Designed miniproteins, single chains, continued (3). Designs and how they scored, part 70

Each design is a single chain, and the fold is of that chain. pLDDT is the mean over its residues in the fold that is shown.

## One batch from the design tools (miniprotein)

Design m10566
Fold by ESMFold2-Fast:
Structure m10566 (fold): chain A 80 residues (1-80)
Amino acid sequence: KSEEAEKLLKEGEKAHAAGDYEEAIKKYSEAYKLALEAGDYRLAARSLYNLGVTYLDAGDVEGAERAFREAARLDELAAR
């Protein structure tokens, strides 16, 4: 459900702010999956965007590029 995905997104944001990138990646990935299952493409895109930022902070440029590219695709779907 979207509410569960939003909760996971907020938990990921707290983990990221604390420098716990492993936990942030886990929470954002779970939020993304639940948002997609709910058809909430905007929330799914936001989850992937935050995942990409976390990958950059963790030094994973390739992971960030993949996440940002998919987030852009989902933003297009949400705008339709």
Scores: mean pLDDT 86

Design m10567
Fold by ESMFold2-Fast:
Structure m10567 (fold): chain A 69 residues (1-69)
Amino acid sequence: SALYEEALKLLEEAKRAIEEGRYEEAHKILQEVDRLGTRLVIEGDVESVRELSEKIKPLVEELKKKGLV
């Protein structure tokens, strides 16, 4: 899925932003990933949604520890 591939690319960008201390940028990127995830749900791409959810969890947890989500 093109949506899934775009979401994975954005997750790598968010991960780099977190590693570089750019938490506000990482938060914005994760909001875009959430938008793509919503589209995947609407399209019924259950496998991509499941994989995306597993990859998002550690990044969201890191941002929660910084009080940004």
Scores: mean pLDDT 81

Design m10568
Fold by ESMFold2-Fast:
Structure m10568 (fold): chain A 115 residues (1-115)
Amino acid sequence: MIEEILKLAEEIFEIVDETIARLRASPHPELQALADRLVEAKERFRKAYEEFKKDPSKLPELIAALQEITKLLSEMVRLAKELGRQELADWLLEHLRKINSLLVEIERLYEKLKA
């Protein structure tokens, strides 16, 4: 169960890294600013991940850090649409959907840890 959550978190790191790289390649300063905020959210998620590895009771903090990442991706989708970057918005939305699916799976595993 713990190892399963760690594997899901590692998939999230990969998606986040791909998102940061794509936004930083954008000529739009507003998208680059959101990439910087995503880097900071990723570091908070990494800290929560390392704490969870040591103490399973820290899983709520990992979930909270992941919810921050999903909120930022939602803002990125909105901004990409406002900038007329529909292809980027669609790509970001698919990544947001993937992270939300992983979050739901982590939350499901958390409920099993409470029993």
Scores: mean pLDDT 86

Design m10569
Fold by ESMFold2-Fast:
Structure m10569 (fold): chain A 60 residues (1-60)
Amino acid sequence: AEALIAEAEALLAAPDPDYLEAEITATMAAIEAAIRGDEELLRRANELANRAAALLAAAR
């Protein structure tokens, strides 16, 4: 569960960031967190997914 959040954060922090893959990975983390009932993990995953989506939209 936390591994997907770490992977999405690493994708966004890379020198050549893959914003689409980061958004997909963060969204998968949110789904997994929701299934587990982990509200804190779900909050973190949603924040990360929203950030990745905003960066993807801004990336031209």
Scores: mean pLDDT 81

Design m10572
Fold by ESMFold2-Fast:
Structure m10572 (fold): chain A 66 residues (1-66)
Amino acid sequence: SATEYAKKGVKLLEEGNLQEAEEEFIRALELDPDYSAARGGAYYLTLKMQENGIEPSERLLELLAK
């Protein structure tokens, strides 16, 4: 479910596994693009990726676009 993918994404993000966190948030948002917890986690992930000099994937940015 979208909630399970979002929970995995948050755990991976907390562990500093940014690329794997991105994969899980993409899965969550593909199942439910409006899921606020997944959107919030994914947005925070993009900030952490940029802080570490990592470009967020085009797919993640597309899913977050309104």
Scores: mean pLDDT 85

Design m10573
Fold by ESMFold2-Fast:
Structure m10573 (fold): chain A 74 residues (1-74)
Amino acid sequence: SMEEAVEEFLRLVGEYEIRLLRAPGLTEAHLAAFDALLVEAAARIKAAQSVEEVRAVTEETRRRLDELIAAAEA
């Protein structure tokens, strides 16, 4: 369902936020990048008309967050 797809997205975001906040190389720039990614993803989810569209946003957001975490852990 749409609700389940949105819940999956929120769960992913929460997990990555915890990882980012615990990253040894965390900077204000990383936090700003995280916020920008979430604003963009939230707008896309709000505009989504299908479960598949929400899942696509979730997968793209995961990839971008993986890159951000790798940068913050370096």
Scores: mean pLDDT 87

Design m10574
Fold by ESMFold2-Fast:
Structure m10574 (fold): chain A 71 residues (1-71)
Amino acid sequence: GSLLEELKRLQERLGELYRRATPEQRPLVVRAGKLVSEAQIYLSQGDEEKAKELLKKAEELLRQAEELLRK
């Protein structure tokens, strides 16, 4: 999909995790949210490469938060 579709998907995952986040997950979710917001700004400026980098970092942080649920 497009980077815009990936951005939307990560925003939805953020919303779900904000509602369910434990104290251990919360810092990771907050950091991921900041990266998604930064990616949206870069996409609006036409910087797809920077946006893609930030979205990858956000996805990794969300993956780590989800892994903490499995402990």
Scores: mean pLDDT 80

Design m10575
Fold by ESMFold2-Fast:
Structure m10575 (fold): chain A 64 residues (1-64)
Amino acid sequence: MEVEITITTPDGKTLKARLSEDATVEVIESNLPEDEVEEWKARIEKVARNVPASHAGARALAAQ
């Protein structure tokens, strides 16, 4: 099952990514600099692996 994650920064920039069931993040669309994209990608993957396998957990990541 694939989960879409949208992150909005205080600067009004956005990152839209797809999270695969293996906790792999694929960037779909981004307005962020490359270094910030890599930082968010790594953070999402780390949190996804530490959150229990649940739809609620994945949606919490999408909210922030």
Scores: mean pLDDT 69

Design m10576
Fold by ESMFold2-Fast:
Structure m10576 (fold): chain A 64 residues (1-64)
Amino acid sequence: SNVELGLRIRALRSERGLSNRELAERAGMSTATVSALERGEIGASRAQIERIARALGVDPAELL
């Protein structure tokens, strides 16, 4: 679900000491989009999931 995806992104980002802005910059996304994803307000495309996973240094399967 969008909520579970958002919580997982937030947990992995926090464990790495990254701000929403820093994750957004690494993933090539806006800070507003990352914040909305973490709140479960929007879903992520496959391309966004792959970019976020790369930015966090995890396998995309950890976000699916």
Scores: mean pLDDT 87

Design m10577
Fold by ESMFold2-Fast:
Structure m10577 (fold): chain A 56 residues (1-56)
Amino acid sequence: MKKLEAEIELLKNAIDFIKELKERGVLSDETADQMIADYNKEIEELKKKLEELRKK
């Protein structure tokens, strides 16, 4: 797997983990939602970089 694809997958796994922590009441809704939003922004940036590399 290419490094960018691995980073995207890692961030997706982090989001899933944060969602589990939110469901279990370990994280507040505000904290979990902020972390998920931040990780989604990073995923979007990495996807744009991956698209540019594939576009040539």
Scores: mean pLDDT 80

Design m10578
Fold by ESMFold2-Fast:
Structure m10578 (fold): chain A 60 residues (1-60)
Amino acid sequence: SELEKEIERVRRGLEGTAEIFIDYYKSGTDDEEKLKAFEEQVRAGRDETIRWFEEKLREK
């Protein structure tokens, strides 16, 4: 459906943004534990944001 296409577009944009944040953080640290923790936080925030957008798009 058109709604599902819009959700997928938002998902891809947020995934791209998350990877940019992760790559930027990697440039500043070699600590594997810190990298893992940061990746988990970024991915959790990405998933929460996608869920929020999906909810908002379905309200239309």
Scores: mean pLDDT 78

Design m10579
Fold by ESMFold2-Fast:
Structure m10579 (fold): chain A 57 residues (1-57)
Amino acid sequence: SSTTAIQVGQAIAKALKDGKSFEEYPEYLRQAGASDTLIEVLMEMEKKLGRPLLLPE
């Protein structure tokens, strides 16, 4: 949903600002109210790419 996408985007932006590592993203997303299913999907996709999905190249 759009609300979930906004929450995820805000959590990633905060993680970037705070200098959080790749491994800390799931906790930030969870604190932002993202579902465990959404977090798992995001982490699996990022693992396959070898980089964060929502971060600049």
Scores: mean pLDDT 62

Design m10580
Fold by ESMFold2-Fast:
Structure m10580 (fold): chain A 65 residues (1-65)
Amino acid sequence: LEERARAVLEAADRATKLELFIARLLAQGYSEEEAIEIAAENLDVSLEEAREALERVRRLGEELL
């Protein structure tokens, strides 16, 4: 893969894993704040990135669930 394409794919893959991890934590009964902190620690991402992922998960939940 080209360097630029690889960076984009890695970022997208990381974002998808983060969203799925947060969704799983919420399904297990963790609060939104706990899910953000646990996901950030386990996936080695910033709290800001985790909050953005939570917002995407919450928006999808409203549309699909």
Scores: mean pLDDT 73

Design m10581
Fold by ESMFold2-Fast:
Structure m10581 (fold): chain A 74 residues (1-74)
Amino acid sequence: NAQALLDSLSPLERKVLKVIAAFGKATEEEIAEKLGVSRSTVRRAIDRLEAKGLVKRDPKTGYVSLTEKGKAAL
């Protein structure tokens, strides 16, 4: 249920998803710069979003992209 997923997301987590959607893919550094928050704050948000299946990290490039579930949650 998309509403239940949205209700489980913090305002920061929702903003991170929107930034990734706008960029298509983004690094933690690019997201941190766009939102004016620390990289550690973004990393923690990405960890939670990845645990929920809403984003995927590429360990070679550092890029984060939305899953189909993540796109549906927006």
Scores: mean pLDDT 82

Design m10582
Fold by ESMFold2-Fast:
Structure m10582 (fold): chain A 84 residues (1-84)
Amino acid sequence: GSPEERKRIEYEITVAMAEIAAAVAKLAADKGASPEELREYIEELERIKERALEAVADDPELARRVEEVVEEAIRYLEERIKKL
């Protein structure tokens, strides 16, 4: 593949990985993960967001999608912790 095709694939993988991480964290919350485990997921989601945003920095729409999906997951977990 060309460098351009490779960059596109890397962007798609980066976004997909962020979406998967967000979904896994929400699933853990739904399955009754402890407040300590939920805080660990929040910490990992913040790291994933930072890395993903750096990777897709030149694509504002993908950056926005990553930010929205990860921040929604973090808020979901924070709300779950408040109810425990």
Scores: mean pLDDT 86

Design m10583
Fold by ESMFold2-Fast:
Structure m10583 (fold): chain A 74 residues (1-74)
Amino acid sequence: MEPLSPREQAILRALESGAKTVREIAEEVGLSQSTVSRTLRRLEEKGLVARNKETGKYYLTDKGLLYYYELKES
């Protein structure tokens, strides 16, 4: 797997506290909703995040949580 960009890392940190919409993530990380949406798509392709279809909220997968803990320890 390619190393995570600083933008991808910021989004994983935002999601560690719980499931969030694109707008909530954008407000927390200081990025545009379009940038967050594109970055979330890449993270979803990597299996690090998933989207709840009923709520529209993104959340960390078990794989994403493991990657996030590695980022915290580095």
Scores: mean pLDDT 79

Design m10584
Fold by ESMFold2-Fast:
Structure m10584 (fold): chain A 93 residues (1-93)
Amino acid sequence: MSREELRAELRRVREELRGLLAELEALRAEHADDPAAVATLEDQIRVLEGVLAALEWALADESASADELAELLEVARAVLEQARATLAALRAA
């Protein structure tokens, strides 16, 4: 991927992660009486907030290399998949 293509994909993943953060926070509120579910959701929210902060920094930094952006994209995609899995598992329970 070119740097422009990587930056476009990072912006897309950032928007998806923002949506998932809102869904995780809503689900945490629904499970407020379940300490195990709350702990799992709080851990996932913390990880997702950290990745969102890294994405905001990288997208503001025009000096970031294609390799650095590609590594961040792989991390962001892994966190996206994990957040979706957490939502699906807790909604199925």
Scores: mean pLDDT 84

Design m10585
Fold by ESMFold2-Fast:
Structure m10585 (fold): chain A 97 residues (1-97)
Amino acid sequence: MEVVYESAPALELYFEGVNALKAGDYDKAIELFKKSLELEPDNIFSLYNLGLALAKKGDYKEALEYLEKALKLAKERGNSFLVKLLEKEIAEVKAKM
């Protein structure tokens, strides 16, 4: 079995984005998650948190695009926990539109 190492820069950008999101700096969080996704486009956690940051800023349409991409990937990978989490967040964002 081949051991796949994650990109350390993408992971660092992701955690900086999470810290910005927790601090309420949604613009910084969005920039950091987008940079993380430039390095790892199919990172479900970066897609999910980017969607949350956009929703907190009120950018509901863009938030749905990233959350729906994350949902598609979670379904393809068989992660039932992430599927339920993403379906709930998508429904909450749609309710605010």
Scores: mean pLDDT 83

Design m10586
Fold by ESMFold2-Fast:
Structure m10586 (fold): chain A 62 residues (1-62)
Amino acid sequence: MKKAEEIAKEAIKLIEENKDLSPDEINKLLEEKFKEELESLNVDDAEYATAKILEAVNEILK
């Protein structure tokens, strides 16, 4: 079961576990694992999940 909040939490965990990788490698992992799931969400849920993921990227990879 994949919901926007669950997807965002899994993506944030992936970023935190792989923060020693380059931003390009992390972005590739996020695309491979979550792109299809994000595309399956409605617009509001996809925007919510994407915003949470971007927030985590900015905080962890700054």
Scores: mean pLDDT 74

Design m10587
Fold by ESMFold2-Fast:
Structure m10587 (fold): chain A 58 residues (1-58)
Amino acid sequence: MELGLREAIASGDPEALLEVGRKLAEEYGVTPEEARRIAKMLGGTDEQAELLARGAEA
């Protein structure tokens, strides 16, 4: 599953970032800290990294 992570970062859509973070946690066991790191590594902003991490917290 590709999860649309790059598309979510490129669009800057907060809802898409939260949804991708949630899927990463549920399907792959990604922690909020790991989600934040992944977003930053893919060129996401600090705000986008926090949204992905918040999704992973759910």
Scores: mean pLDDT 76

Design m10588
Fold by ESMFold2-Fast:
Structure m10588 (fold): chain A 85 residues (1-85)
Amino acid sequence: VEKLVKEAEEAIAAKDLKKALELARLLEGLGHPEEAVKIYEKIIEADPTNFEAYYELAEIYEKKLKDKEKAAEYRKKAEEAGKKA
């Protein structure tokens, strides 16, 4: 888990957001949604127009973390980011 998180953080630093998204999705699939959330948050910090990261955050909060309020908030941000890109 820590190795995948570090690899995703290095991808973000290299501006390889596609790789960072892929690693965050892998963390989610391995049963580590909280670590995946951390990586998606760093992706949107690096690129606020990355609507995919907002959408994935919304799905994790709804389906894995059971936080419907945050899920709705991130869905709205995904729509706003998609329009700006």
Scores: mean pLDDT 78

Design m10589
Fold by ESMFold2-Fast:
Structure m10589 (fold): chain A 95 residues (1-95)
Amino acid sequence: IDTIRRLRDQTTDPTVQQIGTASIYAVQGDIDSAIQQLQIARQLDSSISPQLTSAIRYLQRGDIGQGISNIGDAVDRLGYHDLSQTMRRISQQIQ
């Protein structure tokens, strides 16, 4: 989780900042806050809307690992490979 915070803080992209914050909430079990941040990110960048919509759907089901995996796909599409790789590792540890 500290790795997500550091990578989020290194970016100046507001969409990636919101997605990073959502991932931290999801890992901490604050699903409502995670979903809220992802809804904001979808409004900031529509190109990743399908990935964020899938992430929200998985988080609503309590599937945190799949939620984080879809968030990782969204940031990878925006070119943030290190953040995406970190999220994929976390998703593998969360069941």
Scores: mean pLDDT 77

Design m10590
Fold by ESMFold2-Fast:
Structure m10590 (fold): chain A 81 residues (1-81)
Amino acid sequence: KEEAKKKLEELKEKVKKAKTKEEVFEIFKKALDLAVENGIISVEEYIGLLLRAIGLLLDGASLEELKEWALKELEEIIKKV
């Protein structure tokens, strides 16, 4: 649980440094995978967050918008640890 929190914080920092929307999505998905594997979020929550991330990409959200959204969602996940 503590190790999972540390990994999530590391992934959060990687999102801040990401230079493309694709990088933000890949890092965010890794964080979601970690969170569901460690029971921090439900499978339903995992699917919902993943679909919303895909929706933002398809809707043409900017890199800044994707980063802001992903960082907010990761912070909420980290609070649950």
Scores: mean pLDDT 85

Design m10591
Fold by ESMFold2-Fast:
Structure m10591 (fold): chain A 66 residues (1-66)
Amino acid sequence: SMEELRREMERGVLELHAAVLKHVSEKEGDEESAREAQEILDELVEDPEVDLEEARRRLKEILKRS
């Protein structure tokens, strides 16, 4: 269905955002943000039922601290 495709596209975008945020945080020496971004990335990859809105909010909160 189109809803399933949209969900998987959103997941892919969030995975990319989490990976980029992790890389930037590692480069800046922010180990806490890098660890949190990795945890979100792992959940997005490993859990098919992950709450994408929650993941997005968590990523935004990390970004606000950077």
Scores: mean pLDDT 85

Design m10592
Fold by ESMFold2-Fast:
Structure m10592 (fold): chain A 78 residues (1-78)
Amino acid sequence: KLREEGLKSATPENRAYRERLVRDGIAALREVLKRNPKLTKEEYDALLETLDILMRQAVSPELKAEIERLKAEIEKQR
């Protein structure tokens, strides 16, 4: 889609950088959930919005699947 500009060129470095940002984002969200077993509705909504942003940045099908699993986990805890 339109935001393909975010990768700009298909250099391995740009792709690896985006993959790392998405991975670090997922890890940070998991730590938030682990340390805070009960969040407010607004906090859950914010996490889901963040995951949608990460989905746009994710290149690999593996990371996209990981985001979908985390979204399902958050919805289950709501």
Scores: mean pLDDT 73

Design m10593
Fold by ESMFold2-Fast:
Structure m10593 (fold): chain A 90 residues (1-90)
Amino acid sequence: ENELMAEALLAAAERIRELAKEAEEPVSELLLAAAEHLEKAAEALRAGDLEAALEHNELAIEHLKKVLELDPELARRALEAIAAANREAL
C-alpha cells in the first residue's frame, strides 16, 4: 500500500513539475514547492513515517491553494494532474 501511494505521489510531482515549466514567477515557484513536498511525502511513506507523509501532503496542498489565488486555471490543471496520477496508481 505505501509503495502504491508513494508511486502516485511521485507521478503527481512529475506532472506538476512539467506545469511549472510553462508558468511564470511566482506561480512556478509555488508549483515547484508543491512538487517537492509531494516527493518528500512519498519518501516518508516509503520509510513508514505516516505523520511526516501527511505533513508534507498538507504543505503541498497549501502551496496549491496559493496557486489557486494567483492562477486558477493552472491550479485546476495541477489538481487534474494529481487526480490522473492517482487513477494510474489504481
Scores: mean pLDDT 83

Design m10594
Fold by ESMFold2-Fast:
Structure m10594 (fold): chain A 66 residues (1-66)
Amino acid sequence: MALEKIEKLIKEGKVDEAVRLAALYALMTGDVEPLRKAAELSKKAGFTENAKLAEEIARDVEAYRA
């Protein structure tokens, strides 16, 4: 699952890659849950800017597909 891959990337400190993967997945499928999870996990790990970016992308994807 995309979610599992995102959790692994964040644990490895590859937060930018995790957010990019979640964003690509959301654009292709319309599913923003991986982006929301990436934002939550990034914030908990101290990557606040990456968390904010993931949340903004999720909001934009939801607006785009509405």
Scores: mean pLDDT 80

Design m10595
Fold by ESMFold2-Fast:
Structure m10595 (fold): chain A 75 residues (1-75)
Amino acid sequence: MARVEELARRAEEAAAAGDYRRAGELAAEAALLLGKPDEAEAARLEGERLEAEAAGDAARAEELRKRLAELSAKY
């Protein structure tokens, strides 16, 4: 579990630094190591959504919110 713990800690550090895309990517990698591909996709999309919102890309942020809602409905 050392790799998963390292990825989780790095994801927290990235989020604290405001790098939400990197935080999502690291959280997704940890979820994949745990055999949870749906959680991995959700983590990656959440990071991309936060990045899009910070950049003012409303269209991309809305598409990512829709994708996250669809994943949540299936989980």
Scores: mean pLDDT 79

Design m10596
Fold by ESMFold2-Fast:
Structure m10596 (fold): chain A 120 residues (1-120)
Amino acid sequence: EVTLTESGGGTYKEGGSLTLSSKISGDVKNVLQVGWYRQAPGEPLRHVGSIDMYTGEVSFGEEVAGRASISYDAKNKTLYLNLSDLRVEDTAVYYSYAVVLTGDGGKTVWGEGVEVTVVA
């Protein structure tokens, strides 16, 4: 069974940068995709970034395009999100996820979320 343990939440300065990490436990052989979503107060859940585990192809949500990078360290089984030029609007709970191959197709496993607050 795949689980995700997140770190890097906290309070950050506007114009600064953050790094979030998610340690993936369990067998990653059937993990198809990993990434991050976020939910700001009063907003829907939004895509931040993803990486295809087969191709290494990355994609980003429109709100963070040009400011975000995503990487996966296979040796340490750790997913990273870097976000630069932070805005107050980047304040959200950030959730890591993994899409795991099952007999019924892909199942999404979610981390518990980390709180990020960006202050002026």
Scores: mean pLDDT 88

Design m10597
Fold by ESMFold2-Fast:
Order: C-alpha cells, then sequence, then structure tokens
Structure m10597 (fold): chain A 103 residues (1-103)
C-alpha cells in the first residue's frame, strides 16, 4: 500500500518535470516573437502558478502517504492540473504563432 502511494508520488513528480520543461520551452519560443511579449508574460505566470500548485499537491500526497485513497484523489487532481497547464501553454503558443503569421 505505501509502496503504491510512493509510486504514484514519483509518477506525478516525473510528469510535472516534463510538463514544466515544455511550458518553459514554449515561453522561450513565444519570447522570440515581436508581438508575443504579453503572451510570454502570461506563460511565465502560468509556469509559476503551475510550480506552486503541483508542489502543494505533491506535499499533500506525501503527508497522506498512508491513505492510498486520498493519494489517488490527489494524484488525479495533480494529473489534471498538469494537463490543464500544458494545454493552456500550447494555446498561448498557438495565439503567438498566429500573430507572427498575420504580420
Amino acid sequence: MEEEAKKLIEEVKSYADKAGQEINRLAREVGKIPEGYELAVRLGQLGAEFDKKVDELIKEMEENRSDLEKVKELYNQAKKTIDDAVEEARRLYEEARKLAEKS
């Protein structure tokens, strides 16, 4: 039971690390677009909010490690938070690309 909880926590950490790298990559690409400045700022804010929310969820999972059902609920919440952040980052990137193509 505790080993399963530990596996879920490590999976969230790995998934969040990859997502954070993707958000940072998209922010750098948007930063190269002249009309992309506002969108690059939004991506930076998204990255900061993402890091804070995911860290809080991971901490709560670790504090509740003996409660597998609670860890599973937090795991699902963390995965949704991560997926939503990556989707938003990609949406902002596509908006920046459209601005570059129109100019």
Scores: mean pLDDT 84

Design m10598
Fold by ESMFold2-Fast:
Structure m10598 (fold): chain A 59 residues (1-59)
Amino acid sequence: PPTPDELRAILDRRSAELSRIREETDRRVRSALESGDPEMARRVLEEGRRRIEELRESP
């Protein structure tokens, strides 16, 4: 089994992945809104939420 230090490293990596997904989603939502496409912004936001939930369910 992983040591506490190894487990922390795994959690830190997953936290970084979560932050990356959020930043990517925010950037794409902002871009869509700036281009006048609120429906694209909504779809991007929904996709981002789905990816975050999938990451949370990862073992």
Scores: mean pLDDT 79

Design m10599
Fold by ESMFold2-Fast:
Structure m10599 (fold): chain A 87 residues (1-87)
Amino acid sequence: MLTPIPVTEEMRAAIREVAEEFGVPVEDIKVMLFYRDEEELLDGKPVTVVLVAVKKGDKIYYGTVSLPETDPAEAVRAAVREALEKA
């Protein structure tokens, strides 16, 4: 079963931290998908999936991360960082 994960203050803090590191406005970062897949197991744990979109100029970059059950803030930070590294 796919369980949606709401965006929390801890997740927003993680987004701000990565945004400041790369010099990108937080408003240009959007979490598009955040869910836990109970049927997909990695190391015997449900997989947390995050998809973020980052706008830089006229282009949009996507970051996607799939991790075994991890802190939601860490998953968001990893996905945002991946998107920004492409930009």
Scores: mean pLDDT 72

Design m10600
Fold by ESMFold2-Fast:
Structure m10600 (fold): chain A 70 residues (1-70)
Amino acid sequence: ASAEEQIAAAEAAAEEARAAGDLEAAARLYANIALLYAKLGKWEKAEEALRKAAELGAEELAEKVRKQIE
């Protein structure tokens, strides 16, 4: 699967997790989306995904991922 296909699948999974009330799973999925956007060189989109992960309570994970992609 391409990075774009993986992002689409992760976004769908994040929506399902949010609908189920699993904010932790949704936050982890947004952190993974950030890594996939970084692989595509889309740094602004990666930062947006990290902000979403932090908003859902995964601030430490978001910072860890940010340091990995910078």
Scores: mean pLDDT 81

Design m10601
Fold by ESMFold2-Fast:
Structure m10601 (fold): chain A 65 residues (1-65)
Amino acid sequence: MEAEKLFEELKKLENKEIEDWKKYGEELKKRAEEIRNMPQEEKKKLLEARNKALELLDEEFRKEE
């Protein structure tokens, strides 16, 4: 019986997801910190870039739906 093998594979997948979530969380935390301490002028510049990117992402995501 190789239950351990299946468990290890699941753990590997879980670890990958946890790693991704950790990276994402840290990135978001850094972003939030930067935005929090950012002057309004810089904040507006980021918002403009984000809105443009979201428009493109919206098109791509809707394509698959």
Scores: mean pLDDT 69

